# Designs tried in a protein design run: designed miniproteins, single chains, continued (5). Part 64

Each design is a single chain, and the fold is of that chain. pLDDT is the mean over its residues in the fold that is shown.

## One batch from the design tools (miniprotein)

Design m18204
Fold by ESMFold2-Fast:
Structure m18204 (fold): chain A 128 residues (1-128)
Amino acid sequence: MDMVDTVKNAKNNLDTTYTLASTGSVSDSSTLANNANLLAENLLLTSSYLRKTGDLDSQKVADFLEDLAMQAAAASAQLSKTPASAQQGRDDFLGYYNQNKDNINSTLNTALKTAEQISQKNLEKLLL
């Protein structure tokens, strides 16, 4: 999967995770846990691509995506435990998302733009 597809998958998984966390019941905790884990994996893969650019702005974006991935992974772990832990994991994820949603959306949009620019620069180098 290319970097652009990985970022798009992270955005889609974030939307799915938020929807399940905000509208689902406690009985849906396993589905939410699986989606939160997949979100963490796609965010970490995106951050690893950005780290390889060596660019300071890309490294700052990667730092934020790694923090978001840790929140998603923590929520997934809590959702896989007792019903009380599942509720706490859901509440923690929603709290983090609602407090940081503008930064999350801005950072993911920056990651997508950076991925597209890297793809374009690689194409231009092949044509030289």
Scores: mean pLDDT 77

Design m18205
Fold by ESMFold2-Fast:
Structure m18205 (fold): chain A 86 residues (1-86)
Amino acid sequence: MNEKLRKAIKEAILMVNEGKSKEEIIERLKELGIEEEIAKNLVTLFDYSAKEEEKEKAFNYILENYELDEELVKELEDVKNIAISG
């Protein structure tokens, strides 16, 4: 599970940098074996229009469903910061 999630996060970051839509990112993450709800929550972290509260809920949902190491938690936080910074 963690290996798939790491791959999904890296892929999502690349797709955001390429200007892919949220729908395209969700579909790609599903192809990588990520559950739709997790994919939607990951995309919320990249969403420049999402409120801070929504991003925090999305982050917590991912943490609740996957046993994340500190490195992966940092990757998710970096993703959230990239989305806020853009």
Scores: mean pLDDT 72

Design m18206
Fold by ESMFold2-Fast:
Structure m18206 (fold): chain A 70 residues (1-70)
Amino acid sequence: VDIEDLEKLLEELKKKGIFPTSEQLLKAFDKDGDGVITQEEIKAVADKDGDGTIDEEEIEVVYKILTGEK
């Protein structure tokens, strides 16, 4: 579940030319700083509608977070 959602997200980011490192993923999702990405953290960032799936709109949000270091 968590791994499959993350794999789908990473594959879509790869199609956009983004290859996030584990550090970048932790920075984007690990809001409590424990070094672990949980389903709750993925849902808080990407799954805004709470349906348990990551769609193209939610992938776009993550893309903006990963690229938005301004």
Scores: mean pLDDT 62

Design m18207
Fold by ESMFold2-Fast:
Structure m18207 (fold): chain A 82 residues (1-82)
Amino acid sequence: MEEEEREKKRKELEEEYKEALEEAKKNGALDAAELEAVIARLRAAAEAGTEEALREAVRLQGLLVAQYKVSGVELPDAPAAP
């Protein structure tokens, strides 16, 4: 039975995303270098293809979304929850 495991993973990803949004709001706007570092890490995590990397990617996407909400800046590649 893999439904329970799939549901658990989905909920974990949702929590990671929400946590990243709150963290970014709490820390305020990132500077350009910090933002680029987060984007680079997100790309590396997305390319790794592991479940752990997927959780990291979701968290980093949440952080980027919150960053743009705080700073009012748009990204061409707008991040979204899974």
Scores: mean pLDDT 61

Design m18208
Fold by ESMFold2-Fast:
Structure m18208 (fold): chain A 58 residues (1-58)
Amino acid sequence: GERGAALARQYAERTLKEKGFVDEKEAAASAQIGGQLSGDRVTATGDATGVTATGEPG
């Protein structure tokens, strides 16, 4: 169902990122993890900007 698909997508993305970076690239993962940590903050800031500009209720 709709809810199941949404949860599966979020879960898959989260699992893939964690396992992918740790399992695939150890050296490059350190740099990408740093970028992801910063990206998460930037994404949160971007979301705030988008919501402010568009007015998305959620």
Scores: mean pLDDT 51

Design m18209
Fold by ESMFold2-Fast:
Structure m18209 (fold): chain A 57 residues (1-57)
Amino acid sequence: AMSGEEVLRRGLAGARAGDSGGAAEAVAAWQSIKMGLDGEETQRLAEEARAQARARD
């Protein structure tokens, strides 16, 4: 299994390329991390990703 950070990073790259499936997978990984497996760097990555997605909108 991939780490939550890797899944999030990959999903975000896909989302930026226009892949909505990748975005959904990144969100699922984020929720899994929040359930009890989160680190400051992973949370920062997710926050930056959300900011990037909104700016791209």
Scores: mean pLDDT 59

Design m18210
Fold by ESMFold2-Fast:
Structure m18210 (fold): chain A 63 residues (1-63)
Amino acid sequence: SPARVEEAQKAADFGNKAFNSGDYQTAVDAYQAALDLLPADHPDRANYEKKLADAQQKLAEHS
């Protein structure tokens, strides 16, 4: 639904802010929430999956 896509965008924006502040755990959680809100066929899924993977890599390096 359009409302779920908007919620996903807000979650991704929150994840971007967390990632940029070095809070990689919050970024992982936020990007996962964004993916959970997106339809399975949504074109933005690949971008959010890449952001999630990058945040997970940073979390592993800084844990």
Scores: mean pLDDT 86

Design m18211
Fold by ESMFold2-Fast:
Structure m18211 (fold): chain A 83 residues (1-83)
Amino acid sequence: MPFDDAQIYEKAKEVGEQGKKIEEIIDELDLEPEVRELVEKIAKTGIEAGKAAEKGADPKKLEELLNEVLKLQAEGYEVVARL
């Protein structure tokens, strides 16, 4: 497997902390509204993954949340390319 269970928990906690940092600074970034909405979704999904890891959620569920973050990041590249 690309990641073992311990790595999945660590990644989920990492994206959770990154999401919290993004939410703290997002108002200062003066992003276009469409970009801002997407960045907020990425941050919130990351925070949810971190909280699920903290509560000992199933690694498979954490992997699904991490995949959702990756999907939203891919959508972000498409939005930026469209601007």
Scores: mean pLDDT 78

Design m18212
Fold by ESMFold2-Fast:
Structure m18212 (fold): chain A 75 residues (1-75)
Amino acid sequence: MDFAEEAVAGAIAAGGASATAEGARKAYQYLSDNPELAKKAAELVRQGKSAEAGELVAEAARKNGGDVKVTEPKV
C-alpha cells in the first residue's frame, strides 16, 4: 500500500507520468492489489528512472480502466 502511493505520486512528481486525479486513483488501486509491482515502480522512482516508473504506473491505470499519460524525463 505505501509503495503504491509512492509509485504513483513519485512517478507523476518526477515527470515520468501525467494523470488526472481519477487516473492516479485507478493506478493506485491496481498497484495496491499488486504490491510487487508497486514496490518495483517505487524503486524505479528512487533510482531516477522516472520514465520506466511512469510507464508502469500508466499500465497499472489502464489495467484498472484509468488513463495516465507517460512523459519522458528532462535529463
Scores: mean pLDDT 73

Design m18213
Fold by ESMFold2-Fast:
Formats: sequence, C-alpha cells, structure tokens
Structure m18213 (fold): chain A 109 residues (1-109)
Amino acid sequence: STEFNKLVDRAIELLERAKETVKEAAKAGLLSEEKAREFIERLEEVIERLREAKEKGDIKEAIEAVDEAIRTVQEAAEALPEDSPYRKELNEILGQLTLIRSKLEELLK
C-alpha cells in the first residue's frame, strides 16, 4: 500500500530526528551519555522493526513498533528539563507519531 509505505517512512524519519535530538541533548550535558545510548539503541530497534513491517506489509506490527517509539520518545522527553528545546522537539515528534499511529489504525478498517 502506497499510503502504508508513506506512513512508515514518515515514522522512520521522525525517529531518526528523535535520535539526533537525543544525541544533541547529551552533547549539551542535559542527558547522561548512558541514558542517551539506551534511548538511541531502543529507537534503532524500533526503526528496524518498522523497516521489516514495511517490507512485509504488516500494519499491526507497524502500529506496535510506533507504540514502542511513542513510549521511548516520551521517556526521553521526560528525562530532559521542562524548559529544554530538546524536550520541545521530542514533544513535537510525539504529536506526529500519535497522528501516524491513528492513520495506521484507519488502514486496518
């Protein structure tokens, strides 16, 4: 499905941006290198799951992977100071991931 592939590609793009945001937050000293590594590894695992779901046309797996992405990005945002520009960026990514999840669920109907 063209729509399914576009939604998965957009999710992967957002997760690559989340990885970069986490790396920059660690460089700024707002997140420990250990916690940054943990979040980046979790995001990379989700990106791999999304690529496999896209190849298989597995909408249910894509939704489950996006759910894990949402949990990971939310935990990363909550680990940052409330006034952090990195927390703001991660919260914007969360909003977009939630929209993608909703659109993926519509494809199951």
Scores: mean pLDDT 91

Design m18214
Fold by ESMFold2-Fast:
Structure m18214 (fold): chain A 63 residues (1-63)
Amino acid sequence: SMAAQQAAQQAKFQAMVDTLQTTDGLPPDRARQAAQAQLDASKMMTVEGLSPEDVGLKITAQL
């Protein structure tokens, strides 16, 4: 169901935020920003077919 997919995506996002806080010592706001950038990069590569280099430039412009 769509609800189960949304819950899974939210859980994955929260797990990334938690990992960035515990492993990399990022404050909560920075961890959320970094997790969002990783998701955006993944979408740009898989949906838009951008190279990792182009994704890096685009994400840097957003940060």
Scores: mean pLDDT 72

Design m18215
Fold by ESMFold2-Fast:
Structure m18215 (fold): chain A 69 residues (1-69)
Amino acid sequence: HMEMETSHEEIGGLPTALVTYKEENEVIAVVITRDPEKAKEALEKAGFEVTSVVPLDSGRYLVIGKKKA
């Protein structure tokens, strides 16, 4: 029911997975990094609102941002 499109890009030099929800005109960005503050700044500079930062067992953080498409 909800169409989505996935892509992989670099935002601020960080590998980023993007999920676009076409019906909601929304893009979700997902970054896995050891430097969550750098990821937050890069996503905010790219127009994303950072919604969550989740620690992972590998010493990495999952950083999630969203913006209108």
Scores: mean pLDDT 77

Design m18216
Fold by ESMFold2-Fast:
Structure m18216 (fold): chain A 81 residues (1-81)
Amino acid sequence: SAAEQAFVEELRRRLEENELYREAVEYAFAALVAEAAGDEELAKKYREKAEELGEKLGGKEAAEQAIEDARRLAELGRRAS
């Protein structure tokens, strides 16, 4: 719970301070939602957009981090629902 709260606080701060990071995380999250709904084409499109935005943020590592942050957010949302 403390680690989850720390993640949510850090995520909220980054989403508020960095529009490019926010967009990358939003597209990565949308890709996960589309994949869960069975829309593989939409999931691929959103995933590619998240990767593009993440690369602009800080290269491949930043893109991978934004995607991982979205995945963790999705996991927390599933546990809370």
Scores: mean pLDDT 81

Design m18217
Fold by ESMFold2-Fast:
Order: C-alpha cells, then structure tokens, then sequence
Structure m18217 (fold): chain A 97 residues (1-97)
C-alpha cells in the first residue's frame, strides 16, 4: 500500500481540527504495523494511531497545508526529508562477493 493510501487512513483516524499546517509521519513498526503520528507546525504531537499491517517498509512525512502561511512551514518541513532509499550503492553488491 502506498504512502498516499496510508495518508487517507491517518486522516480518518486522527483529528481533522485544522491548525493551518499539520504533518503526519508514517512508520512501520517491528510488528509490521503502520503507525502514524500527527504534529502541529511547531512540532507538538497532536495524535498517534496504528493504521494496519504492511509487508512493505512504510516511512514518509506528509504535510497538509490549509493556508498560504502554512505553505512556508511545509517548505521547512519538506527540507527535513531524508533521501529516499531508492537503491543500494552498486559497490556494496560487489563487496558481498
């Protein structure tokens, strides 16, 4: 299941009362359950929910912007995104020989 689908699930489970910007982090726990945590623009935890099980690693932050002022905060949060683990370095594969 993709991050967008989990984002819809977390939106339903977590409070929709709108600060101008919220962000939601999705993580796969050791028990293969997807957990979502929602934060205010200043980093305060609003809520935490367990969404369901996943066979795939699910890690990602989604920013919901309700106002133009929130757009500036969204840019700040997005700058904190880690590089996606798209591929291992080819050199690591060669060292496993």
Amino acid sequence: MDLETWTEASRQALSESPPDTVYTEHELTEDRVVRARQYTANGELLGEVTLGESDEPVTGTVVTVNTPDGARRAQEIMSQFREPPDEHTLRATEENL
Scores: mean pLDDT 56

Design m18218
Fold by ESMFold2-Fast:
Structure m18218 (fold): chain A 64 residues (1-64)
Amino acid sequence: MSEQEKKKKAVEEAKKIAEESKALGVTPSVKQIKETLKLEADREGVKLSDSQIEKQAKKIYKEL
């Protein structure tokens, strides 16, 4: 699997976790989404830059 595919999986999983939290009545903050993105990227064995994490976390938050 390519590094780009691993990054995409990390972002998709973080979005799913954020959506599930909102469904349970707890809307995650951008900071919490950033922490989730870092954990999911580590799990996939891929590195996301701080700027990429910030951008994706804000995007996920807007979509909630």
Scores: mean pLDDT 82

Design m18219
Fold by ESMFold2-Fast:
Structure m18219 (fold): chain A 84 residues (1-84)
Amino acid sequence: MSEEEFNREVAIAILEMAIGILKADKSVSPEDQAEAISYANKVIDAIEKGDLETARKIAEEALASPSPAVRWVGRIALKAIDAL
């Protein structure tokens, strides 16, 4: 496995773990949970396609959200992308 492939798999795994945390956190509203998971999945899809510019734009859009859960996903996504 190349370092680039490994780093992409790690970034995806971090985002999948974030989705798992959101699903387990009963303090997050169902609406905020669904939106945050949607953003995480969009970032994963962009990373899988090798479109890191789109992945970054989606993460930055999540940071502008009024939802704390969505902003949290945006922060995690940007850190994962920056590590690539």
Scores: mean pLDDT 83

Design m18220
Fold by ESMFold2-Fast:
Structure m18220 (fold): chain A 65 residues (1-65)
Amino acid sequence: SSMDQAAVEEMRKRMEKLSEKLKEAGEEARRVLEEVRSEPATRLTGATLRTLGDGLQRALDEYNA
């Protein structure tokens, strides 16, 4: 039980660090992801998908910096 809780806490801290990095380095990309998630599939355009891809790439590049 205690070991399971310790493992969960460690994972949660790692996920928090990753989330913070994604927020800091990819706030714009995260915003685009949320916008895309909220849009009906029929309203997604090639431009929207390209913007999403660009945002994801930027977030990845900044995360790796």
Scores: mean pLDDT 63

Design m18221
Fold by ESMFold2-Fast:
Structure m18221 (fold): chain A 60 residues (1-60)
Amino acid sequence: SPIAEVAERARKALDEVVKSYRELKKATTPEQQEKLRAEYQKKSDEFVKLFRELDELIAA
């Protein structure tokens, strides 16, 4: 179902957010922190987008 497909994508996106956060926490230089913070934000935005899509499908 479309709901199940988007839910699985959201779960994978959340795993990527957690992974990027762990990498960000290990960063020791300003350059590494800036790059990894941008990646963390990108992954977080992707997860939020998928979560909103899932919410819209459930509400329809």
Scores: mean pLDDT 85

Design m18222
Fold by ESMFold2-Fast:
Structure m18222 (fold): chain A 85 residues (1-85)
Amino acid sequence: GDHITGGLLGTFLTQLSSLAIDPNAKKSLLEGAARAAFLFASLHSKSSEVIKEVEKTIREIAELSSPEISKWLLEAMKKAKEDVS
């Protein structure tokens, strides 16, 4: 991708989604990762551009994931946006 933030987040979320751990732990980890990404974007740039890149990356990974992982990622994104707004 054109932005390093999106590329790094995409790799991280893909690796997290492949972990063979408890589903509740995996969901919490994905929620934490999404929240950290939005918080970092808000603090580091204060620009809507980086936040949009984070949203795009999460949506792209969700669309390539299983239905359950996709649901968790999209819910995590929604919650993270509410937590940092």
Scores: mean pLDDT 68

Design m18223
Fold by ESMFold2-Fast:
Structure m18223 (fold): chain A 99 residues (1-99)
Amino acid sequence: AEELLRALESEDVAERVKAAEELLNDPDPAVRVEAVRLAAENRDVAVAELTVRLGTIDPDPAVRDTVVELLAHPDPTVAATAAEALSTSPDEAVRARAA
């Protein structure tokens, strides 16, 4: 997991996306929460879009709650994608926090 967290900072978009996918499929929800937080600070639209897509449907409520932080992303495309995914979440508490 630590090597994948380091790969998330790679200059190669494909390497960062692959690292994010592996981290978001980690059996430890604490690792998945950290992956979402790093994506919120990352300027990579592809990583952030993948994180919103996988994080909003995550079975752990802490992971879903952390996706709300992507609404503060400096890229307007990422922020808009996060807002749309959170507003259509099946979790009512997540939708309320996004509003």
Scores: mean pLDDT 69

Design m18224
Fold by ESMFold2-Fast:
Structure m18224 (fold): chain A 72 residues (1-72)
Amino acid sequence: SMLEEIEELNERVLRLAEELKARGDLEKVRAVQEILGEGQRRALELLERGDEEGALEAVKEAAREAVRYAEE
């Protein structure tokens, strides 16, 4: 399900962020947080319009982008 995909992505983001923080890569940690924050902002706007599925897609897209960026 989409919720399971989001859960897996969030777990990966958390692990990657912890690794980045442990090695002192604060710039990448901040960039990851900005990506996630933008996704959350868009999801809230979609929820206000009653687009629950679109909101979940926005969260998933942001988490996927955050993983990709953190792995660079």
Scores: mean pLDDT 85

Design m18225
Fold by ESMFold2-Fast:
Structure m18225 (fold): chain A 81 residues (1-81)
Amino acid sequence: SLDSLLELFRRNNRGAVAYLVRELEESETPEQALTVLDILEEASRLFDLSDAIAPLERILATEEDPRVRERIRALIERLRA
């Protein structure tokens, strides 16, 4: 549930970021990765996700799907703004 995940961010922001980063790393398809990125983008509107920048840059370095790469780049730029 998205609501349960947002509750995790309120209680333990660092742990919630780590959880979603792991879900992104463990995604078996581009569609799964895009779903995790949608959740990270929505969470970024409400919470500070600066701790996600370094892990996202590491994932971007090995990501081959162009849609996933573009979404990760856009998210990193948003988090730095």
Scores: mean pLDDT 85

Design m18226
Fold by ESMFold2-Fast:
Structure m18226 (fold): chain A 62 residues (1-62)
Amino acid sequence: MSREELLRRAGEALIRFGRENGDEEVVALAEQGLAAVDQGDLKTAWEHLRQANELLRERSLS
């Protein structure tokens, strides 16, 4: 799997989990990450997806 494919799959999963939890901020960050992947900006994509994952994790584990 390429780095682009890995980030795209991660973003798709974060959008799904964010929607399941009603977390619009997580969905928005994950969508921004996927947009960055489409632009070839893998550094920005990783940063947005990491932020979305951290936010989802913190909110889902309480």
Scores: mean pLDDT 81

Design m18227
Fold by ESMFold2-Fast:
Structure m18227 (fold): chain A 93 residues (1-93)
Amino acid sequence: MEEKKKKIEELKEKMKKLIEEALKLQAEGVTADEETKKKLAEEIKKIIEEIAKIQKEILKIEGKEELAEKLSDEELANMAIEKLAEERREELE
């Protein structure tokens, strides 16, 4: 039972780093030229797919396998980003 909690924590840490990288690339895109924005968008898409894959694994460990299969990669990534943002707000307050 404790092994599942440790695995979820490790997956969350990995996902947190990917979300931070995606946000950094989005910020760089604001001041970038059109060609650079397109390249950054492709990199962000790849990171979103990786975040979605990790979130799907977390949901499966939590016993929410049906939800993991039902949600799209974009929905899974958004869920992960929102949850991390919420946890960050709680830690900073």
Scores: mean pLDDT 77

Design m18228
Fold by ESMFold2-Fast:
Formats: structure tokens, C-alpha cells, sequence
Structure m18228 (fold): chain A 59 residues (1-59)
């Protein structure tokens, strides 16, 4: 259904965030860079979780 298509898009966005985090971690030379990448990814994933929750509440 319509919700299933949106959930699939959110899964695709999650994969992109995880891949970006992995690349940033691979290129990070300091603990501060690792922490910054993790914080950014956590924020992006939280936004996706909020969107998923709203979709699930609608039906």
C-alpha cells in the first residue's frame, strides 16, 4: 500500500545514512571526527524514526 512504499523509501534513506557514516568513520583520523560523524548519523536516524512512527500511526 501507500504506507509500504513510504516505509521502503525510509529504509533506503537509512541505508544511505549508514553507508555515509561508515565512510566518515573510515576517513576519520581523530576521536573527535568519529564522535562528530556518530552524532550526525544519530540525528538523521532519529528523524527517520519519527517519520516511520507517524506513518505507522496513520494506518
Amino acid sequence: GKIDKELERLKEQRKKIEEKLKKEMENAETPHQHTAAAIRATGDLLDLDIKEKKLREKG
Scores: mean pLDDT 81

Design m18229
Fold by ESMFold2-Fast:
Structure m18229 (fold): chain A 91 residues (1-91)
Amino acid sequence: SSAEAERRREEERETELLSRMLADGPLAQKARERARALHEAGVTLEQLEADYQKRVAEIKATEKDAGLQKGKINQLEMEYRLLRAELERLG
């Protein structure tokens, strides 16, 4: 739907902004290094997303504290978004 397309564009812009804000930081450097390793290993964006979803499910299954669970998922999502953007850039 058009609403889903608009949401995806907003998420892409947020990821680009986050990447720019962290461009010279350790998180951005780690994402670039990991993206290169994944690209060299032939990992696809679909496989990266599947791994991310699996890790979210593992956090939900193992972490029973709601605050800690949310924090872990938010951190994983941020790392995934940066890593996905760098992997997309590599082709």
Scores: mean pLDDT 79

Design m18230
Fold by ESMFold2-Fast:
Structure m18230 (fold): chain A 83 residues (1-83)
Amino acid sequence: IDDEKQNMTETLYQMYLSGIDSQQKKEIEEMKKNKKKVDMVKKFIETNPVRHRRRVRRLNLRKKRIDEDIKKTSKMITDIWLE
């Protein structure tokens, strides 16, 4: 897996964002951080899936919502700069 290529893409994306409102930039970073935390909790709970099926389902829904929020915020930023 090309971690170096992925880091390059992230760097270019961050450089693009550097010309944008710092508040919007922080918002995206916080959403990414929250998604990572949800993934970590999900992995821990998956150790006992029989007892935690409902919790795993709720974590999956939260993760999906965070992904949608990130996409929406990124699109709004792009649309503002393209206008």
Scores: mean pLDDT 62

Design m18231
Fold by ESMFold2-Fast:
Structure m18231 (fold): chain A 66 residues (1-66)
Amino acid sequence: SLKPVPLPDTPLTADVREETEDGVIKRVDVTFPPETSDEELEEFRRRMREVLGDDVPLTFRRAPPP
């Protein structure tokens, strides 16, 4: 399901889509606001890896500007 997730150290939120199979997360797609910095992306990646481990593929992209 698609969920808004707050980014660390910023009021911005990312849209997170989880792909699950048999109750296990197989892939996570994250769409960031267009103003998201590279540092914010890296911090979010670090936090996601803390939760998911290294075995789950993560894809990151920015939303188009408004």
Scores: mean pLDDT 70

Design m18232
Fold by ESMFold2-Fast:
Structure m18232 (fold): chain A 68 residues (1-68)
Amino acid sequence: MKSVEVEVETTPIEEIVAKAKSLGKRVLLTGSKSYIDYIKPALEAAGLEVQTEERETPNGVIKIESLD
């Protein structure tokens, strides 16, 4: 399964979108609610189907996994 981890505060949203699109049409976002709420709308606007799982992480990382 393809996945990528991104540091939300240091990675431009356009780069996060590009990375997610490279994983396929359906992705799972795993991370804190605030980062999910920030990223999810941008991915959906780019045409991706987004599932989410809230997890507390100490370092602001979101994991993006392919569901295709």
Scores: mean pLDDT 80

Design m18233
Fold by ESMFold2-Fast:
Structure m18233 (fold): chain A 74 residues (1-74)
Amino acid sequence: MLSETERYAKALETMLRSMVEAARAAGVPRAVIKGMVESTTRYFVAEARARGDEELAAKIEELGRRILAEIEAA
């Protein structure tokens, strides 16, 4: 069973990956897609920190870095 933090991070990962795939299908430039991922992860990191959830904030930062690396590799 996933913790609340793990469920939140998993849901955000699913959302970000869906957003990247939809943007690629629409022909959005890579630089714009990267900016979307960076802005979205920055927002959720700030939200996690605002509620005192440093573990979630760290997981979201790591998730953002992984997705950005995948965009660069594609």
Scores: mean pLDDT 83

Design m18234
Fold by ESMFold2-Fast:
Structure m18234 (fold): chain A 76 residues (1-76)
Amino acid sequence: SDEEILARLLALLEEDVELALKEFVARFSQLSVDTQLALARALVPRVSERQRRALREYLLSQVPPEHHPEVEAIFA
């Protein structure tokens, strides 16, 4: 479930940011938009600047256009 994936990836962020980011991308299409955005908010302060730029571009390409203002707010 989304709740189980969210909890697991949040726990992974405390141990292994690289693995958490990899799992997030691997699971992305299986997640609701709300869960995708919640995980992105948690990931942004933990990842490198290069990863942050790549994550923003990825989210804008994958998330529906109506949610782009929410994506931009995460990276502001």
Scores: mean pLDDT 85

Design m18235
Fold by ESMFold2-Fast:
Structure m18235 (fold): chain A 62 residues (1-62)
Amino acid sequence: MEEVAKALQETLAPLVRELLGEPAEAARARVEEALKPFSQVVALEVITEDGRVVDVLVALEE
């Protein structure tokens, strides 16, 4: 799981940054939709443009 989390962090960090660039309402709605069917959920740490650290839950499907 840790190796998966690291790979996901490297892959999804750009996506999360784009998501954080969206309006808060749209970003929240998309995350909530993605997390609704729990196939695989990983908590990852993302550093925002302001230098704050945010924990994000991401659901993936293969």
Scores: mean pLDDT 56

Design m18236
Fold by ESMFold2-Fast:
Structure m18236 (fold): chain A 58 residues (1-58)
Amino acid sequence: SMLERELARAREAMAKAAESTPEGARTIAGVAIHEASLTEGAEEVQAEIRRLLEEVLA
């Protein structure tokens, strides 16, 4: 689905940014959360983005 593709892209971007700084990954997550807030079901998508950020920074 489009949502699955967008979440996968966000995870890859966060992982790439985290190779340089954790702050970069957090910035990517913040942008993705903002974009999700404009989408139907935003709360669930925002929660998933937060989970992906925690996995990337673990």
Scores: mean pLDDT 75

Design m18237
Fold by ESMFold2-Fast:
Structure m18237 (fold): chain A 100 residues (1-100)
Amino acid sequence: SKAEELIAELDERLAKAKTVEEILEIAREGLERAVEAKLSSSEQFLFAQYVVSRSIKKLKELGLSKEEIEEVAKEIVEMIKEYLPDVTVSEELIESLINE
């Protein structure tokens, strides 16, 4: 599916990211492409969840503190709201991803 293609591209770009700024730009560009691709509601929810989970994983790999990850995750959630306004990402999911 188009969502699977966008997730694969997200993963490849995040693998090469070295800074918080690069992660935020990758998330932004991914969300922009999801809007342009006119994903279904279910595909939008799936893609948004991957944007959050993969970004948090990458922030952990870069050695950020829990507090720093929480702040960056908040920025990503606000991006998701701007690009995909019908998508809601739960705070419990974010906390679980940060703590695991």
Scores: mean pLDDT 87

Design m18238
Fold by ESMFold2-Fast:
Structure m18238 (fold): chain A 93 residues (1-93)
Amino acid sequence: AAIVESGPASVAAGGTLTLTATGIPADEIVGVWAVPTDGGAPYPVGYAVGSNTVTITGLTVAHTATYYAAVVNPEDAEAPLAWGAGLQVTVTA
């Protein structure tokens, strides 16, 4: 399935990022992973249960990343079954 993320291209530090994923079935858990622009390792940032919208709070400039929505694998939550195209988000000072 084609997973597409939508959300703001920029968020102020201390703000909230709300990411919506389309293309994930309504009964699946939506996970969101951040791939840092500074070359750091990808890490999970949030999950949506019963909705396709994930809210991430407490953002700092270090949270500037490409955010990927994914279908959570019930056998291994750290190895998602499918990935979105990615949404580049800049966190401004």
Scores: mean pLDDT 75

Design m18239
Fold by ESMFold2-Fast:
Structure m18239 (fold): chain A 76 residues (1-76)
Amino acid sequence: MIEEALEKAKQGTITPSDVIDALYEEGKTDLAYRFYFLLSTHSYADAARKTAELARERGDYRSAELLELFAEQQEK
């Protein structure tokens, strides 16, 4: 559930798998797949930010928030 993933991100303990699972549980399959693909070619922070941009373009601000918090965790 996205609320649990957001709490983990705030605690600095979220993993890429936690983000992917949260997106799948919320039915955001395209975002989960995009994030997974970008992880193979980008840093974790860059993959998350690029996926967050796509989420915002689609009006999905909750998924964007999760991805932005994950990116912040990776850089701090």
Scores: mean pLDDT 82

